# Ledger of designs, part 18: designed miniproteins, single chains, continued (4)

Each design is a single chain, and the fold is of that chain. pLDDT is the mean over its residues in the fold that is shown.

## One batch from the design tools (miniprotein)

Design m12631
Fold by ESMFold2-Fast:
Structure m12631 (fold): chain A 90 residues (1-90)
Amino acid sequence: MAEEAIKLAEEALELAKEAIRKAGEAGDREALNKAIAAALKAAGAIFLAELAKETGNKKLAEEALKTAEDALELAREALERAEKALKEKE
């Protein structure tokens, strides 16, 4: 569970980084803010998952996984919005 949360959060962070680049290029502030929020949630999920591994706390591991899933969804939404904004600008 904790390892899966880290994997999902790392995936979310990479998508959020791409969304930040594309949102910045498109000039879409809402997409940029969403991508930054996704990156922060992903970082938080990694922190909670590592803490869960160190303490053996199952509830922290479950919270980390849920946070990672939420970060991944938000990162995907931010990337889709940024790509659409970039396409409409051209």
Scores: mean pLDDT 85

Design m12632
Fold by ESMFold2-Fast:
Structure m12632 (fold): chain A 74 residues (1-74)
Amino acid sequence: SLVEEARRLLEEAIEAARAGDEERATRLVTQAFELIRQSADVSLFPAVARAYREAVEAGAERVVRTIAEQQERL
């Protein structure tokens, strides 16, 4: 499902951010938000909030900014 794929992409993005690969993390976040827009499923909001918090905790500033910008466009 789009919901499960979006959650997987957000989880992979955070792991990439923790590994210092902010370029890959940013790409994965962008892909996840494309699926979030297609699904229009509000059950993804907690997953997005968790990804934001974990990106902040990882110090991944570019990823944090990308999540915030994508969320504003929803």
Scores: mean pLDDT 85

Design m12633
Fold by ESMFold2-Fast:
Structure m12633 (fold): chain A 84 residues (1-84)
Amino acid sequence: SAAELYLGAAGLRGVERLSNEEIAARLAETQNLEKPGEVPDLSAPVSSTDVGRALLRLARALGLELPEDMSLRDAIETLRAHVA
């Protein structure tokens, strides 16, 4: 399905079994956004980070609209629940 292709392209196969930290890390790696030694800030607003903006684009492709002021953690949890 299109959803499976979008999730696969983002590195998120089996997303329902991944932790929030694993989802953020895989998005950063797939999009080449993570700098060596940096961990994504899960408390930051989702619109304020490159990994968060990548998550917003993925969510929109999957039919999910997320508030831009939502934390990256809450956005990841919402996406996981949506695709479970």
Scores: mean pLDDT 74

Design m12634
Fold by ESMFold2-Fast:
Formats: structure tokens, sequence, C-alpha cells
Structure m12634 (fold): chain A 102 residues (1-102)
């Protein structure tokens, strides 16, 4: 997978998580991507694990664990926005480098 393909995939997954109708599909795809294992179903414990992976990946302090599924969904949506901002910044950096070579 190229860096561009990685960034595009992360953008698509983050957008799925931000949409209430596709939240669980996005969460499954992200957990599968981060673990390298197929995820057929996602439960509350999986959402908590996903939040932990994202905090480590984004170098954020580990917050208290969500107490319920609603808190886990809200935290994952917040982290999805952080992923979109990170992806947008990385894409701008690569586009600027490409433009400088042309």
Amino acid sequence: MTIEELLEKLREIAELILDDETFYEGAKQLLSFLTGKEVKEINFEDLVRLIRYLHHMLSLPVPPEPKNEEEAIEELKRLAKEILEWVDEMEKQFAAADAAEK
C-alpha cells in the first residue's frame, strides 16, 4: 500500500465513522485495518480497544475509558475528526512536495 492509498483509506474510514448510518461499518473497517485481522462484528469492548489504538497512534493522552456505548461512539467520532485533520495535513505536505518537483 502506498502512502497515498493509506491516506485515502483512512479518510474513507473516518468519514464512515462520522456518519451515524455507517458508524459501525467504519469502526469495523478501522479495527480490521489496525489489527490486520478480519472483524465481522463490533461490540462495546471492541469500540474501547479501537479508542485505545487511536490514542496511541495519534500520541494523545489516554483518557478514562468510556462507561457506555454512547460515550464510546462520541469519543470515536471525535477521534475520526482528528484522523481527517491529520490526513488533510499529510496530503497537503505531499502535494506541496510534488508541486516543488514540477
Scores: mean pLDDT 76

Design m12635
Fold by ESMFold2-Fast:
Structure m12635 (fold): chain A 65 residues (1-65)
Amino acid sequence: MLKEVSVMLRAMAEAVELGAGIGVELKDGKLVFTFHDASEEDKERLKERILEEAEKAGIEVEIVE
Protein backbone atom coordinates (compact mmCIF):
# COMPACT_ATOMS: atom_id res chain seq x y z
CA MET A 1 0.00 0.00 0.00
CA LEU A 2 1.08 3.67 -0.42
CA LYS A 3 1.76 4.15 3.32
CA GLU A 4 5.40 3.09 2.83
CA VAL A 5 5.86 5.70 0.07
CA SER A 6 4.33 8.35 2.35
CA VAL A 7 6.79 7.52 5.17
CA MET A 8 9.71 7.54 2.68
CA LEU A 9 8.75 10.96 1.32
CA ARG A 10 8.38 12.50 4.79
CA ALA A 11 11.75 11.10 5.93
CA MET A 12 13.46 12.29 2.72
CA ALA A 13 11.95 15.79 3.12
CA GLU A 14 13.34 16.02 6.68
CA ALA A 15 16.77 14.80 5.50
CA VAL A 16 16.84 17.47 2.77
CA GLU A 17 15.93 20.20 5.30
CA LEU A 18 18.83 19.07 7.52
CA GLY A 19 21.27 18.72 4.60
CA ALA A 20 21.78 15.06 5.52
CA GLY A 21 22.56 12.19 3.17
CA ILE A 22 20.11 9.32 3.56
CA GLY A 23 19.08 6.25 1.55
CA VAL A 24 15.86 4.28 1.75
CA GLU A 25 14.90 0.81 0.49
CA LEU A 26 11.70 -1.23 0.76
CA LYS A 27 12.51 -4.87 1.64
CA ASP A 28 9.93 -7.50 2.60
CA GLY A 29 7.38 -4.84 3.61
CA LYS A 30 9.98 -3.10 5.80
CA LEU A 31 11.60 0.30 5.14
CA VAL A 32 15.40 0.23 5.53
CA PHE A 33 17.03 3.64 6.08
CA THR A 34 20.79 4.17 5.71
CA PHE A 35 22.72 7.29 6.76
CA HIS A 36 25.55 8.36 4.44
CA ASP A 37 26.34 11.91 5.52
CA ALA A 38 24.79 13.25 8.73
CA SER A 39 25.98 14.57 12.10
CA GLU A 40 25.11 12.55 15.22
CA GLU A 41 22.55 15.24 16.17
CA ASP A 42 20.91 15.08 12.73
CA LYS A 43 20.89 11.25 12.82
CA GLU A 44 19.06 11.37 16.17
CA ARG A 45 16.48 13.85 14.83
CA LEU A 46 15.96 11.78 11.68
CA LYS A 47 15.61 8.55 13.69
CA GLU A 48 12.94 10.19 15.87
CA ARG A 49 11.04 11.44 12.80
CA ILE A 50 11.31 8.10 10.98
CA LEU A 51 10.11 6.12 14.01
CA GLU A 52 7.25 8.59 14.65
CA GLU A 53 5.99 8.46 11.05
CA ALA A 54 6.41 4.67 10.87
CA GLU A 55 4.47 4.14 14.12
CA LYS A 56 1.73 6.51 12.93
CA ALA A 57 1.46 4.58 9.63
CA GLY A 58 1.82 1.10 11.19
CA ILE A 59 4.97 0.33 9.18
CA GLU A 60 8.08 -1.56 10.27
CA VAL A 61 11.42 0.24 9.82
CA GLU A 62 15.11 -0.56 10.22
CA ILE A 63 17.88 2.04 10.57
CA VAL A 64 21.43 1.25 9.42
CA GLU A 65 24.46 3.51 10.08
Scores: mean pLDDT 78

Design m12636
Fold by ESMFold2-Fast:
Structure m12636 (fold): chain A 66 residues (1-66)
Amino acid sequence: MSPEEIARVGLLVYEDLLAQGKSREEATQIALRVASLAAEDPEKALEFAREHGVSDETLAEIEKIL
């Protein structure tokens, strides 16, 4: 994955969690972890995002990038 694709995955997670009412701190922690996992293991990144409340719409967008 390119750095730009990793950054986009993180931003999509962050925006989705903020829209759901998560705190900036919690959204940042989850988004950074998903971005880190996306660089190493895309399947684990999707599973972590799903487990931490990322919406099905945002998960579908992330899957297209991964």
Scores: mean pLDDT 85

Design m12637
Fold by ESMFold2-Fast:
Structure m12637 (fold): chain A 60 residues (1-60)
Amino acid sequence: MAEEALRKGLELARQGGKAYRAGDYATAAELYRQAAEYFEKAGDSVLARVARAEAEKAEA
C-alpha cells in the first residue's frame, strides 16, 4: 500500500514538473497537489510538504 502510494506520488510529481516546464501552471499545481496527497498516504511528510510548496508556486 505505502509503496504504491509513493510510486503514484512520484509519477504525479514528475508529470507536474513537465507541465510546469511547458508553462501549464494550472495543470502543474493540480498534479503537485495530487502528488502531495499520495505522499501523505505513503507516510512521507517531507515529500508531501515539498509537493505542496511546488503546487503553491505553480498556482501563482
Scores: mean pLDDT 82

Design m12638
Fold by ESMFold2-Fast:
Structure m12638 (fold): chain A 68 residues (1-68)
Amino acid sequence: MAAGRAGDPAHVEPLIEALSDPDPEVRRDAALALGLIGHPRAVEPLRRATSDPDVEVRLAAQAALARI
């Protein structure tokens, strides 16, 4: 299987979980990191983050989606 390389679940899954963190700073940083990794698994969680109540999280998620 195409796993265990750059952009694999070992890097992506903790960041996807961080998108649900109560701290908006954590959610923003997770969205930015997911954009840098560019894994397609992050697309749906990032789309949900574009509706986040925090404007910085929404902007980070939009920027991340533009890179995937």
Scores: mean pLDDT 76

Design m12639
Fold by ESMFold2-Fast:
Structure m12639 (fold): chain A 91 residues (1-91)
Amino acid sequence: KEREKEIELARLVTAAGIQAAALVWMRENPELFTPEEIADTRQGVIDLARQVLELAKEIEKGRDEAIRMALKFARQVGDEELVKEAEKLLE
């Protein structure tokens, strides 16, 4: 049921975006957070971006758009391995 996967992908992209925005705010206000809390939030972005990449492989409609969003999140967190994986999928 491809439509359910498309909707789930939209939810994952949105969740990754919210987590990434939280990470930016935490990094701009480091006095309010511990290094561990910031690292955990960063890991959350990585985990969600990986889920976006894996689900994008299973769909045709919106695949490249989702991979580009995952690439954007990977670049924002500075995860070089995830950046390379996303770029390879767009080739």
Scores: mean pLDDT 87

Design m12640
Fold by ESMFold2-Fast:
Order: structure tokens, then C-alpha cells, then sequence
Structure m12640 (fold): chain A 55 residues (1-55)
């Protein structure tokens, strides 16, 4: 249980960091890469939250 909670918190912080990076980024190719990273992390976060709720 604790490991999942720590992973969820870590992913939430990583998503926040990437969202801030997008706001400061001027290169559209880099923005697209950051957006894909955020989407991947959000999907992982959803999966971990579902696992935690079912446990």
C-alpha cells in the first residue's frame, strides 16, 4: 500500500513539473514531447489509483 501511495505522489509531482515546463517552452517539438509524457504519466496515475482503490 505505502509503495503505491509514494508512486502516486511522485507521478503527481512529475506531471506538475512537466506542466510548468510546457508553459515556459517555446519549441513546438519539445512541447509535443512533453505533452506525450504527461499523457503517459496520467494514464499510469489512473492505473495506480484504480489498483489502490481495489486493494
Amino acid sequence: MEVLEKRIAQLEKEIERLEKAIKSETDPNVKAQLEKSIERLRKNLETLREALEKA
Scores: mean pLDDT 80

Design m12641
Fold by ESMFold2-Fast:
Structure m12641 (fold): chain A 79 residues (1-79)
Amino acid sequence: MEKKALEAIKKGDVKTAVMIAQQLVAQGRYKLAAEIAKKVLAVDPNNWEAQGILAVALEKLGRLEEAEKYAKKAKELLE
């Protein structure tokens, strides 16, 4: 799954990478989901879906301050 997400990002297919990151969160693979979401944000910094996924994954990893920062950014993009 990680290799497919990285290939999607290389092709500019952020939607597929976001979908894979969501599946990783559902599977409890929070560290990998956070890494994929960060890579999406490196190429598409205003992707609110990737910011939301990163917030959830960081919260589950106990990184609460970072999680709140990304959750706030995602909310601001939806306003």
Scores: mean pLDDT 81

Design m12642
Fold by ESMFold2-Fast:
Structure m12642 (fold): chain A 51 residues (1-51)
Amino acid sequence: MSLEEIVLHVRERDPTLDVTDLEAFERAAKEAGVPLTPEQRELWEAALRRQ
């Protein structure tokens, strides 16, 4: 599953979740059964720094 697909899946399950909160997003992804890989976590952190 791509990082983009994980973001969409998490947002569909909880539209109130702030996906720019890395810790909250990582926890929500794990609870949704789509835990972030270390590489995906690093990519998302990098994306947040570019905003």
Scores: mean pLDDT 79

Design m12643
Fold by ESMFold2-Fast:
Structure m12643 (fold): chain A 65 residues (1-65)
Amino acid sequence: EAEELARRAEELIKAAAWYAQSGDLATARRLLAEAERLVREVARDDPERAKRLQKGIAAVRALLE
């Protein structure tokens, strides 16, 4: 279900932020890729929630630059 997938995506985004802050950019990028996959599925049923998750992904990506 979209809500379960959204929750998992948010967990992955938080984990990616932690790894990015810790300097493990490879792990952070891997977790973001999985989060993006889940967000694409969420967008099919709940585009509002997907948009919110996309903002989280963008914020973590900024840490990788």
Scores: mean pLDDT 84

Design m12644
Fold by ESMFold2-Fast:
Structure m12644 (fold): chain A 69 residues (1-69)
Amino acid sequence: MSEEERKILEADQLVALARMALSVGDEETAKKQAIEAGKLLGNEEAIKAAKEGKIKKAIDLNEKAIEAK
């Protein structure tokens, strides 16, 4: 895989983990994972949303960014 494809795959895994953490009420872990996924994708809007506590929005923004690739 290319380095770019590897970053996308890693970000996709982090998005899945963040959704799972959020579903069980672990908002702190979900926030951390959403920020890390945003960093891998260069998605500043997702990072900002997660830092503002808009964790579900951050996850959705990262998922949309992955789908666009």
Scores: mean pLDDT 82

Design m12645
Fold by ESMFold2-Fast:
Structure m12645 (fold): chain A 65 residues (1-65)
Amino acid sequence: SKLEEYLKILEEDEKLLSELLSPEDFAKVRPLLEKAKELIKEGKIEEALRVLAEAQRVLAEILAA
């Protein structure tokens, strides 16, 4: 299903970020990724996309520092 595919992509992205970022920087994005996964499991796709947009903003700030 599309839901399972999207969750798998997010889990793979979370694993990659945990390897790429410091523990301190990963701690800034992890709660947003977890919230997005919960929203997707609930079928709240638009809310999940808004949370992922915030995660991307936080990640961009980390990478710019």
Scores: mean pLDDT 83

Design m12646
Fold by ESMFold2-Fast:
Structure m12646 (fold): chain A 58 residues (1-58)
Amino acid sequence: EDEEIAGKIADAVLARLVAAGVPLDEAVRQALETKEKALEMARKGEDLRALLEEVLAS
């Protein structure tokens, strides 16, 4: 669950960064870092589903 949701957050961040003109290499790297941070936040009790909805709404 958390890993799948973190992956969706990373995909949304990747799409946003590419649309903003970030080079693909950097966008992928930042998206992977975001996924790792999202998983860490889930371990600390943060709601990843709420975060995903916020990212998708942007």
Scores: mean pLDDT 78

Design m12647
Fold by ESMFold2-Fast:
Structure m12647 (fold): chain A 108 residues (1-108)
Amino acid sequence: MAPLSERLREALIMAEAVAPVARAALAANGDRFVGLAAGGTLEDFSELSEEEKKKIIEEKKRKIEASLKALLEANKDRMVLAYEESFVLELPSGRVGPVRVVAFAARA
């Protein structure tokens, strides 16, 4: 596997790549782009059984969902969730996912 720092860098680059699309969507709705948050998992799935892969993905997905929900709840009076997408990164070092990208807009 690639070092953790390399896989994290790839995940952050991917999150940055979707930011222009999120900004364009927010602009179309009259909202200002105020932030981008990416939650993800870093695992090499190549040597895991299908059952182990599903268990790891579902467990980490639940943790990411809970964290994002808490963040949105803490800021619900100041921002809205304008964009949300989940995807899996296929890196030379292995499969990384799910990576969840969210964009928040300031309330008008």
Scores: mean pLDDT 50

Design m12648
Fold by ESMFold2-Fast:
Structure m12648 (fold): chain A 60 residues (1-60)
Amino acid sequence: APASDEELEELERRVRRLAAERGLSAEQTMQVVQHAVDLARQGVSVEEALEAAERLIEEL
């Protein structure tokens, strides 16, 4: 199901926390956040979008 605004805000918060823990730049953080939010808006679950963001962070 499409994520609610509250779920998207929580997803962004979680992704930003992960990016900060991994020492990503502001530019890299925005790219990962946009990727996760875009997936969730397209109907991917918040959990799957978060997992995709985690994988992207690990590959950077």
Scores: mean pLDDT 81

Design m12649
Fold by ESMFold2-Fast:
Structure m12649 (fold): chain A 75 residues (1-75)
Amino acid sequence: SLEDYIKETLRKAKEALEQGKWDEAIEMLKKISPTLAELVKNMSKEEALKFLDALINGDRETVKKILEEYRKKKE
């Protein structure tokens, strides 16, 4: 399913980030959402890993908190 593809892509992107393959992770994320890729591209490695973990696990509160921190940094 599309949802299974998205979750698998998020897991692979997280693994790529953990291995230091930043560009590969961003390219994987672009396949599901250019907006998601741009968000992660502007994050630190630690923030990106936490964000992807929260998305994979459906941790809506952590996702919301990270997005709110990202919005504050843009100001």
Scores: mean pLDDT 80

Design m12650
Fold by ESMFold2-Fast:
Structure m12650 (fold): chain A 70 residues (1-70)
Amino acid sequence: LIQEAARALAQGIQAYEQKDYDKAIEYFKRAIELLKEALKEAEGNEKLIIENQLQLAQSLLAEAEAKKAA
């Protein structure tokens, strides 16, 4: 799940850089979904890593949504 979330984040960033905000939003939402799932099963240090990645994914989603709205 963590590796899948990291892949989705990377794909979202790639789409964002290409100004494909619809795809960026889709990938960031997917990353958030995967990170939330991973967080349910995570303990100790893994939980902190996932929480940090989730915060980053949510920030990137908000930025992509703002770009689409403009």
Scores: mean pLDDT 82

Design m12651
Fold by ESMFold2-Fast:
Structure m12651 (fold): chain A 75 residues (1-75)
Amino acid sequence: MREEFLERAVEEAKIFSLLANYVIAKKNGDYETAIKYLEELLKYLRELHERTGDPRFKALADEVEKELEELKKKL
């Protein structure tokens, strides 16, 4: 149980960290850095969906992909 708890905590922390870095970069107008963090988040969410089968990760990945396409237009 301890290891399972820590693994879930690390997964959630990684998602939050990538989102936080994306938000900060976007607020500063650094769209290249914002895109980098969203691409990392997208890959991670897809991996989590494949591993867990949780549809919430797929829904988040789809939202991230849409935001990523919009940001690329601002470069």
Scores: mean pLDDT 81

Design m12652
Fold by ESMFold2-Fast:
Structure m12652 (fold): chain A 98 residues (1-98)
Amino acid sequence: VTEEELKKRREEAEKESEAYNKAGQVVDDILRAAQAGDKERIDESTEKGAEIALEYGDIGYKALVELLERAIQANPEYADWFREALEKFKKLYEEKKK
């Protein structure tokens, strides 16, 4: 393996870690907003999620989808809010990807 290949693998791993950390923050923000009954904040955090996914591309999209799906399963009382956030996220990502 070349030093350049090792550097690329490190950069890819760092990018993935950053994407999952930022996605986790968005999901946490949505959970707090759902607990407070704050639909405006859920929508705002979902929009931030779409921007993160655009910044990180496929890995950002994957991170948001995985973590939102986990949040649906982990938080059954807020599952409907997370499902709406996931669907809105997918729509915003497709619209902004253009």
Scores: mean pLDDT 82

Design m12653
Fold by ESMFold2-Fast:
Structure m12653 (fold): chain A 92 residues (1-92)
Amino acid sequence: MPVKKPTEEQLKEAYETGYELAKKAIEAESESKKAALMTAGALMAVAYELEYGPEAARAFAEGMIKAAKESKKDPEMAKEIIELAKRILERL
């Protein structure tokens, strides 16, 4: 299939964006805010794939996984982030 090739800067931005979003979801004080951030993460992964190609969506998911693995605050949220990121990676 024809695929878009992201630049190194676009891959770095996708990774950092995924990391920051996951970190915000872990740090969020309410379940509704956590759910909103997770929904945003799922939509952003699709947006990165459509705009820059599957490698950008992969970088985004890898950033999310890194933030979740570094988390000590909310292990249940970290688990949900890893599961979402795995679903993104499996679809690519």
Scores: mean pLDDT 83

Design m12654
Fold by ESMFold2-Fast:
Structure m12654 (fold): chain A 59 residues (1-59)
Amino acid sequence: SRAEEYFQKGLEAYEAKDYETAVKYFLEAYTLDPENEEIKKKLEEAGKKLRELEGIPNL
């Protein structure tokens, strides 16, 4: 599915530590499949990593 394709691209970016790109793809996947807990969890994880790199404290 389209959501699976975006999720896979997000995982590739996440593994490459490109958290900005990972968040972008996970957000697209989440929008297409909002009930998917795995996508939501990865989006949250990538978002935390991105915020940490930007010097924004995670709450």
Scores: mean pLDDT 82

Design m12655
Fold by ESMFold2-Fast:
Structure m12655 (fold): chain A 139 residues (1-139)
Amino acid sequence: SDEERVEEVRRLAEEARRLAEELAPHRERAREVDPELTEEKIQEALRLTGQGALDALSTGNGREEGRKMARELKEMAERIVEEYGEVGKDIALGMFGAALELLADLALEMAEGNVDLGVRLGELLREVIKATREFLESL
């Protein structure tokens, strides 16, 4: 039913928000060390995330667009760790946190007005949650 589909999107958004809360201290540490670089990289991650959301909504293939976006976000995060070392790890985790927050908010907003659009964003969110956990395990 539509209620069950919306409930699944809500569960994914809650998981993403909890994960983003776990990552928030990394964003704060990065901002204490280099606020300008941290803001620049978070804005790049948010632009990538917004494009991924638009692609998921337009193609209807949230899983495929989610995998593509999650791969690009992970590659960007790995590059930042290589370039900036310890502060790069905090920036990278802050980027994943920001992406998770944005997608959770968008998925919940869309699900209230259009279940199919909410589900597409929920599938994209699932792939980003997976990539975030894999990145954390790699550190």
Scores: mean pLDDT 90

Design m12656
Fold by ESMFold2-Fast:
Structure m12656 (fold): chain A 76 residues (1-76)
Amino acid sequence: AREEALKYLEEAKRAVQAGDGETALKYLSLALEAADRAGLLPQVQEHLQKAREAIQAGDYEEALEYLEKAIEAVRA
């Protein structure tokens, strides 16, 4: 479950770096579900919500910052 959340967060990060907001949102949703299954939702939900808002606004730099924070929280 934790490894699954990390994989989806890394996929979302890769999509943001490629400028692919649609793919980033898809993987972000999958990461949120995986984090919930891993019992990590409280640690990541704020970061993932802010990342989603940044992606929807086209602010990929801000989205990348929040995705990195979510990855760090999952690894902790």
Scores: mean pLDDT 83

Design m12657
Fold by ESMFold2-Fast:
Structure m12657 (fold): chain A 87 residues (1-87)
Amino acid sequence: MEEAKKLIEEYQKQLDELLNTSRELIAAGNLDEARKQMAAAEILMRSVKELTQEDYRESGNEYFKKLAERLIEDAEGRLAQNREMMA
């Protein structure tokens, strides 16, 4: 339980860093670097989804899955907002 929370907090910090950095790069007109940061965020999100699917398959525990779903939903919203700024 605590381990799942810590893992989600670590992923959230990494996603926050990637998404905030990409937003700063978009504002600076560095769209190529912004795309790289956004791609890294998408890769991290996929890793989180895969890990939570594996955990759920093995344990049947929905708690970690629900925490990860909330994290992914927030990150997807921020990623979409960054894409909108690039359009």
Scores: mean pLDDT 80

Design m12658
Fold by ESMFold2-Fast:
Structure m12658 (fold): chain A 55 residues (1-55)
Amino acid sequence: SLEDELARLRRELEELTRQLREAVRNNEPPERITELGRRVAELGHRIAELEDQLR
C-alpha cells in the first residue's frame, strides 16, 4: 500500500540523514557528502509526492 511504502521511505530517509550527519562529523570526502545529500533530497521529494497523493 502507499502507506506501507511511505513508512519504508521515511525509515530510509532517517537512516540516510543519520549517515549524512556522521559523514560530515567525520570529515569524509566531499564527494560522499554530496552524494548522500543528493539521495536525502531525492527521497524527501518522493515522500512529499506520496503524502500529497494520500490526501
Scores: mean pLDDT 85

Design m12659
Fold by ESMFold2-Fast:
Structure m12659 (fold): chain A 94 residues (1-94)
Amino acid sequence: ALTPEERELLEAEVEVSLLLMEVAVYEKIAEKAEEKGNLKEAIEYYERAIKALERAIEVLKKMPESEEVRELLKKLEERKKELEERLKRLKEEL
């Protein structure tokens, strides 16, 4: 039987996974919009991706500390910085 702590951890893991899928979908839409020169659309979807990524980071920070959580947090914070830099460049091209 699952303990309450194990159940809470599994729910958090599911939430992070769903948020990361959302990030991946928004990034893909933004990249395709950018390739087609639709800068306004690319900006909109990169902003949505960053927002979903921020939510994933928040959920991870509330999870018990582990090597996997630390590694994932580092990767997601790095990815957020890359998306923010890309968004800044696109806004300058408008």
Scores: mean pLDDT 87

Design m12660
Fold by ESMFold2-Fast:
Structure m12660 (fold): chain A 95 residues (1-95)
Amino acid sequence: LSEEEKRRKAKELVREVAEEVAKAYEENKDNLEITIATAMALISLAVTLLALDNGASVEEAAEALERLSDFLKKNGLDEVAEKAAKAAEEIRKLA
């Protein structure tokens, strides 16, 4: 795979995680702690996408998703955390 194809696939995986986080945000709007955690996660994912658009490595994106998975798990979002971890694993296979 070309570096551009690797980044495109990484961006697709990051966007899939963002969709899951956005869903958790929408379903938990009455829970302030979950709302803040999911909003912070969405900002982190947007920064990861912007970094990939500016030449960041797919390995850096995988590391960002691994850190995000830990953050989500610590905030009780275990299902979304697992999806972030699996996305990171798939991105690492692209490197």
Scores: mean pLDDT 87

Design m12661
Fold by ESMFold2-Fast:
Structure m12661 (fold): chain A 63 residues (1-63)
Amino acid sequence: VDALVAEAKALLRAGKPEEAAAKAREALAIDPDHREALGVLYRAYRELGKPEEARALGEKLAA
């Protein structure tokens, strides 16, 4: 999962939030509680203008 999370972070830094979200979701399919993957997906949804989805992920990260 760490390689998928690293790829997702790199895509987010490259300004590719859609691809970053896809890689983060792949990591979460393997480990649904992977906090770094949840964090990448949260940032990707914020950049994609999905505030409701980002809020739900933020709440999960705070739990």
Scores: mean pLDDT 77

Design m12662
Fold by ESMFold2-Fast:
Structure m12662 (fold): chain A 58 residues (1-58)
Amino acid sequence: SDAEIVSDDSAEILVALARRALAAGRPEEARALLADMRTSHPDHPGVAPAAAEIEAAL
């Protein structure tokens, strides 16, 4: 599907948004983004390490 073409870009955007939310003191937004990136892009190589760092900081 068309959505699959940009799936990796979406994962990178979610990681960036989650890190920004965490840095801005928005842990609730970071948690939602972390959950979404894990469920939508579980096999993305950048997701697992970023999710672990964000989760450890929550």
Scores: mean pLDDT 75

Design m12663
Fold by ESMFold2-Fast:
Structure m12663 (fold): chain A 91 residues (1-91)
Amino acid sequence: MFEEIERLLRQAREAIKQGKYEEAARLLVEAAMRLMELAENQEELTRAIGLVLSAIGVLIDIELGADPEEIKKELERLLKEMEELLKKLKE
């Protein structure tokens, strides 16, 4: 399971670098949903749910024509937060 999430986060990072923001957002939704499955306590579950909702919010913002610079910034923030949660869950 951890290896699958690491793969999704790596693919999301590459998608962001290529300007494929919709693909990156979809990959981050999937990664966050898998992080929810690994949550051992309420704090971790709440963080993972928040990440799912934030990633869905980015997909909605893309559909509504939000500024690509703002989309990139939010995707990079979400990727970093998911990497931090994954690290905590692996401990």
Scores: mean pLDDT 86

Design m12664
Fold by ESMFold2-Fast:
Structure m12664 (fold): chain A 87 residues (1-87)
Amino acid sequence: TLAEAYCNRGNLLFSLSRYEEAIEDYTKAIELDPNFAEAYYNRGCAYFNLNRYEEAIEDYTKALELKPDFAEAAKNLEKAKEKLEEE
């Protein structure tokens, strides 16, 4: 789908450490498919790498709401909360 194409390009940009551009593509994927749990998770990871922990927490939380068994999202949500307490 078009949402998957944006998510895939976002993943490529993420692998190149181009986190702001990855966020733009993940945001487009979410606009096209608001139930795309993986896109929320991946955008949260990009926010985390930019030290934007509040946005990361929101996205990980949304990924878990959409997919409650998303172990990676649960783990990274706790890490983001820990980082927010340190800042």
Scores: mean pLDDT 89

Design m12665
Fold by ESMFold2-Fast:
Structure m12665 (fold): chain A 69 residues (1-69)
Amino acid sequence: GNKEKLLKLIGEILRLIGEILDLELKLEKLKKQPKTKEIEEEIKRIEEEIERLKKEREELLEEMKKIPK
């Protein structure tokens, strides 16, 4: 039913939030390190991955809004 679909989507959204938080924590740690070319490249890769995951989260939130209560 609609509630089961909603709960599954919530579970997926929570998983994505967890992954984003882990990457943001890693990003904060990297930003505290000396600015080398390697660190700057790793920061950019993590920022790109965070943006991708945030887009996936927004898409799932839109799908959740389409499910009638």
Scores: mean pLDDT 83

Design m12666
Fold by ESMFold2-Fast:
Structure m12666 (fold): chain A 64 residues (1-64)
Amino acid sequence: STSALIQEAIDLGAEGQRAFKEGDYETAIELYERAAELAREASADRLAQEFEKNREKVLEAKRK
């Protein structure tokens, strides 16, 4: 269960990175939010923090 949540979070994070590179900021933000939430559910706090940092990076790129 916990390992499955972590794998799903990682997969969503990878999709978020792809969306960010493609300039799809809204999709990237949503994917990183979901990834962080799943990581928190799995008590993978450092992984969740990395996804939250990535989300903030996308928000900064979008804001201009």
Scores: mean pLDDT 88

Design m12667
Fold by ESMFold2-Fast:
Structure m12667 (fold): chain A 68 residues (1-68)
Amino acid sequence: SNAENGEKAREAAERAAKEGDGTAAASAMHQASVNGDKEGAEKAAEAARESGDEAAYRTALLSAQKAK
């Protein structure tokens, strides 16, 4: 597990979603998943969706799935 990386990814995803940067959000989610923090990556992707940034959520979701 990598709780610190997952937490940073979540913060980065929320920030990127608010700024409309889906690519940055997706990169953060992918890194969290690669480091074994799939739960953190999924929660961050959901946070992007809740923020109303559907594009960021979709990009993050696809990146997280590839890390499976």
Scores: mean pLDDT 60

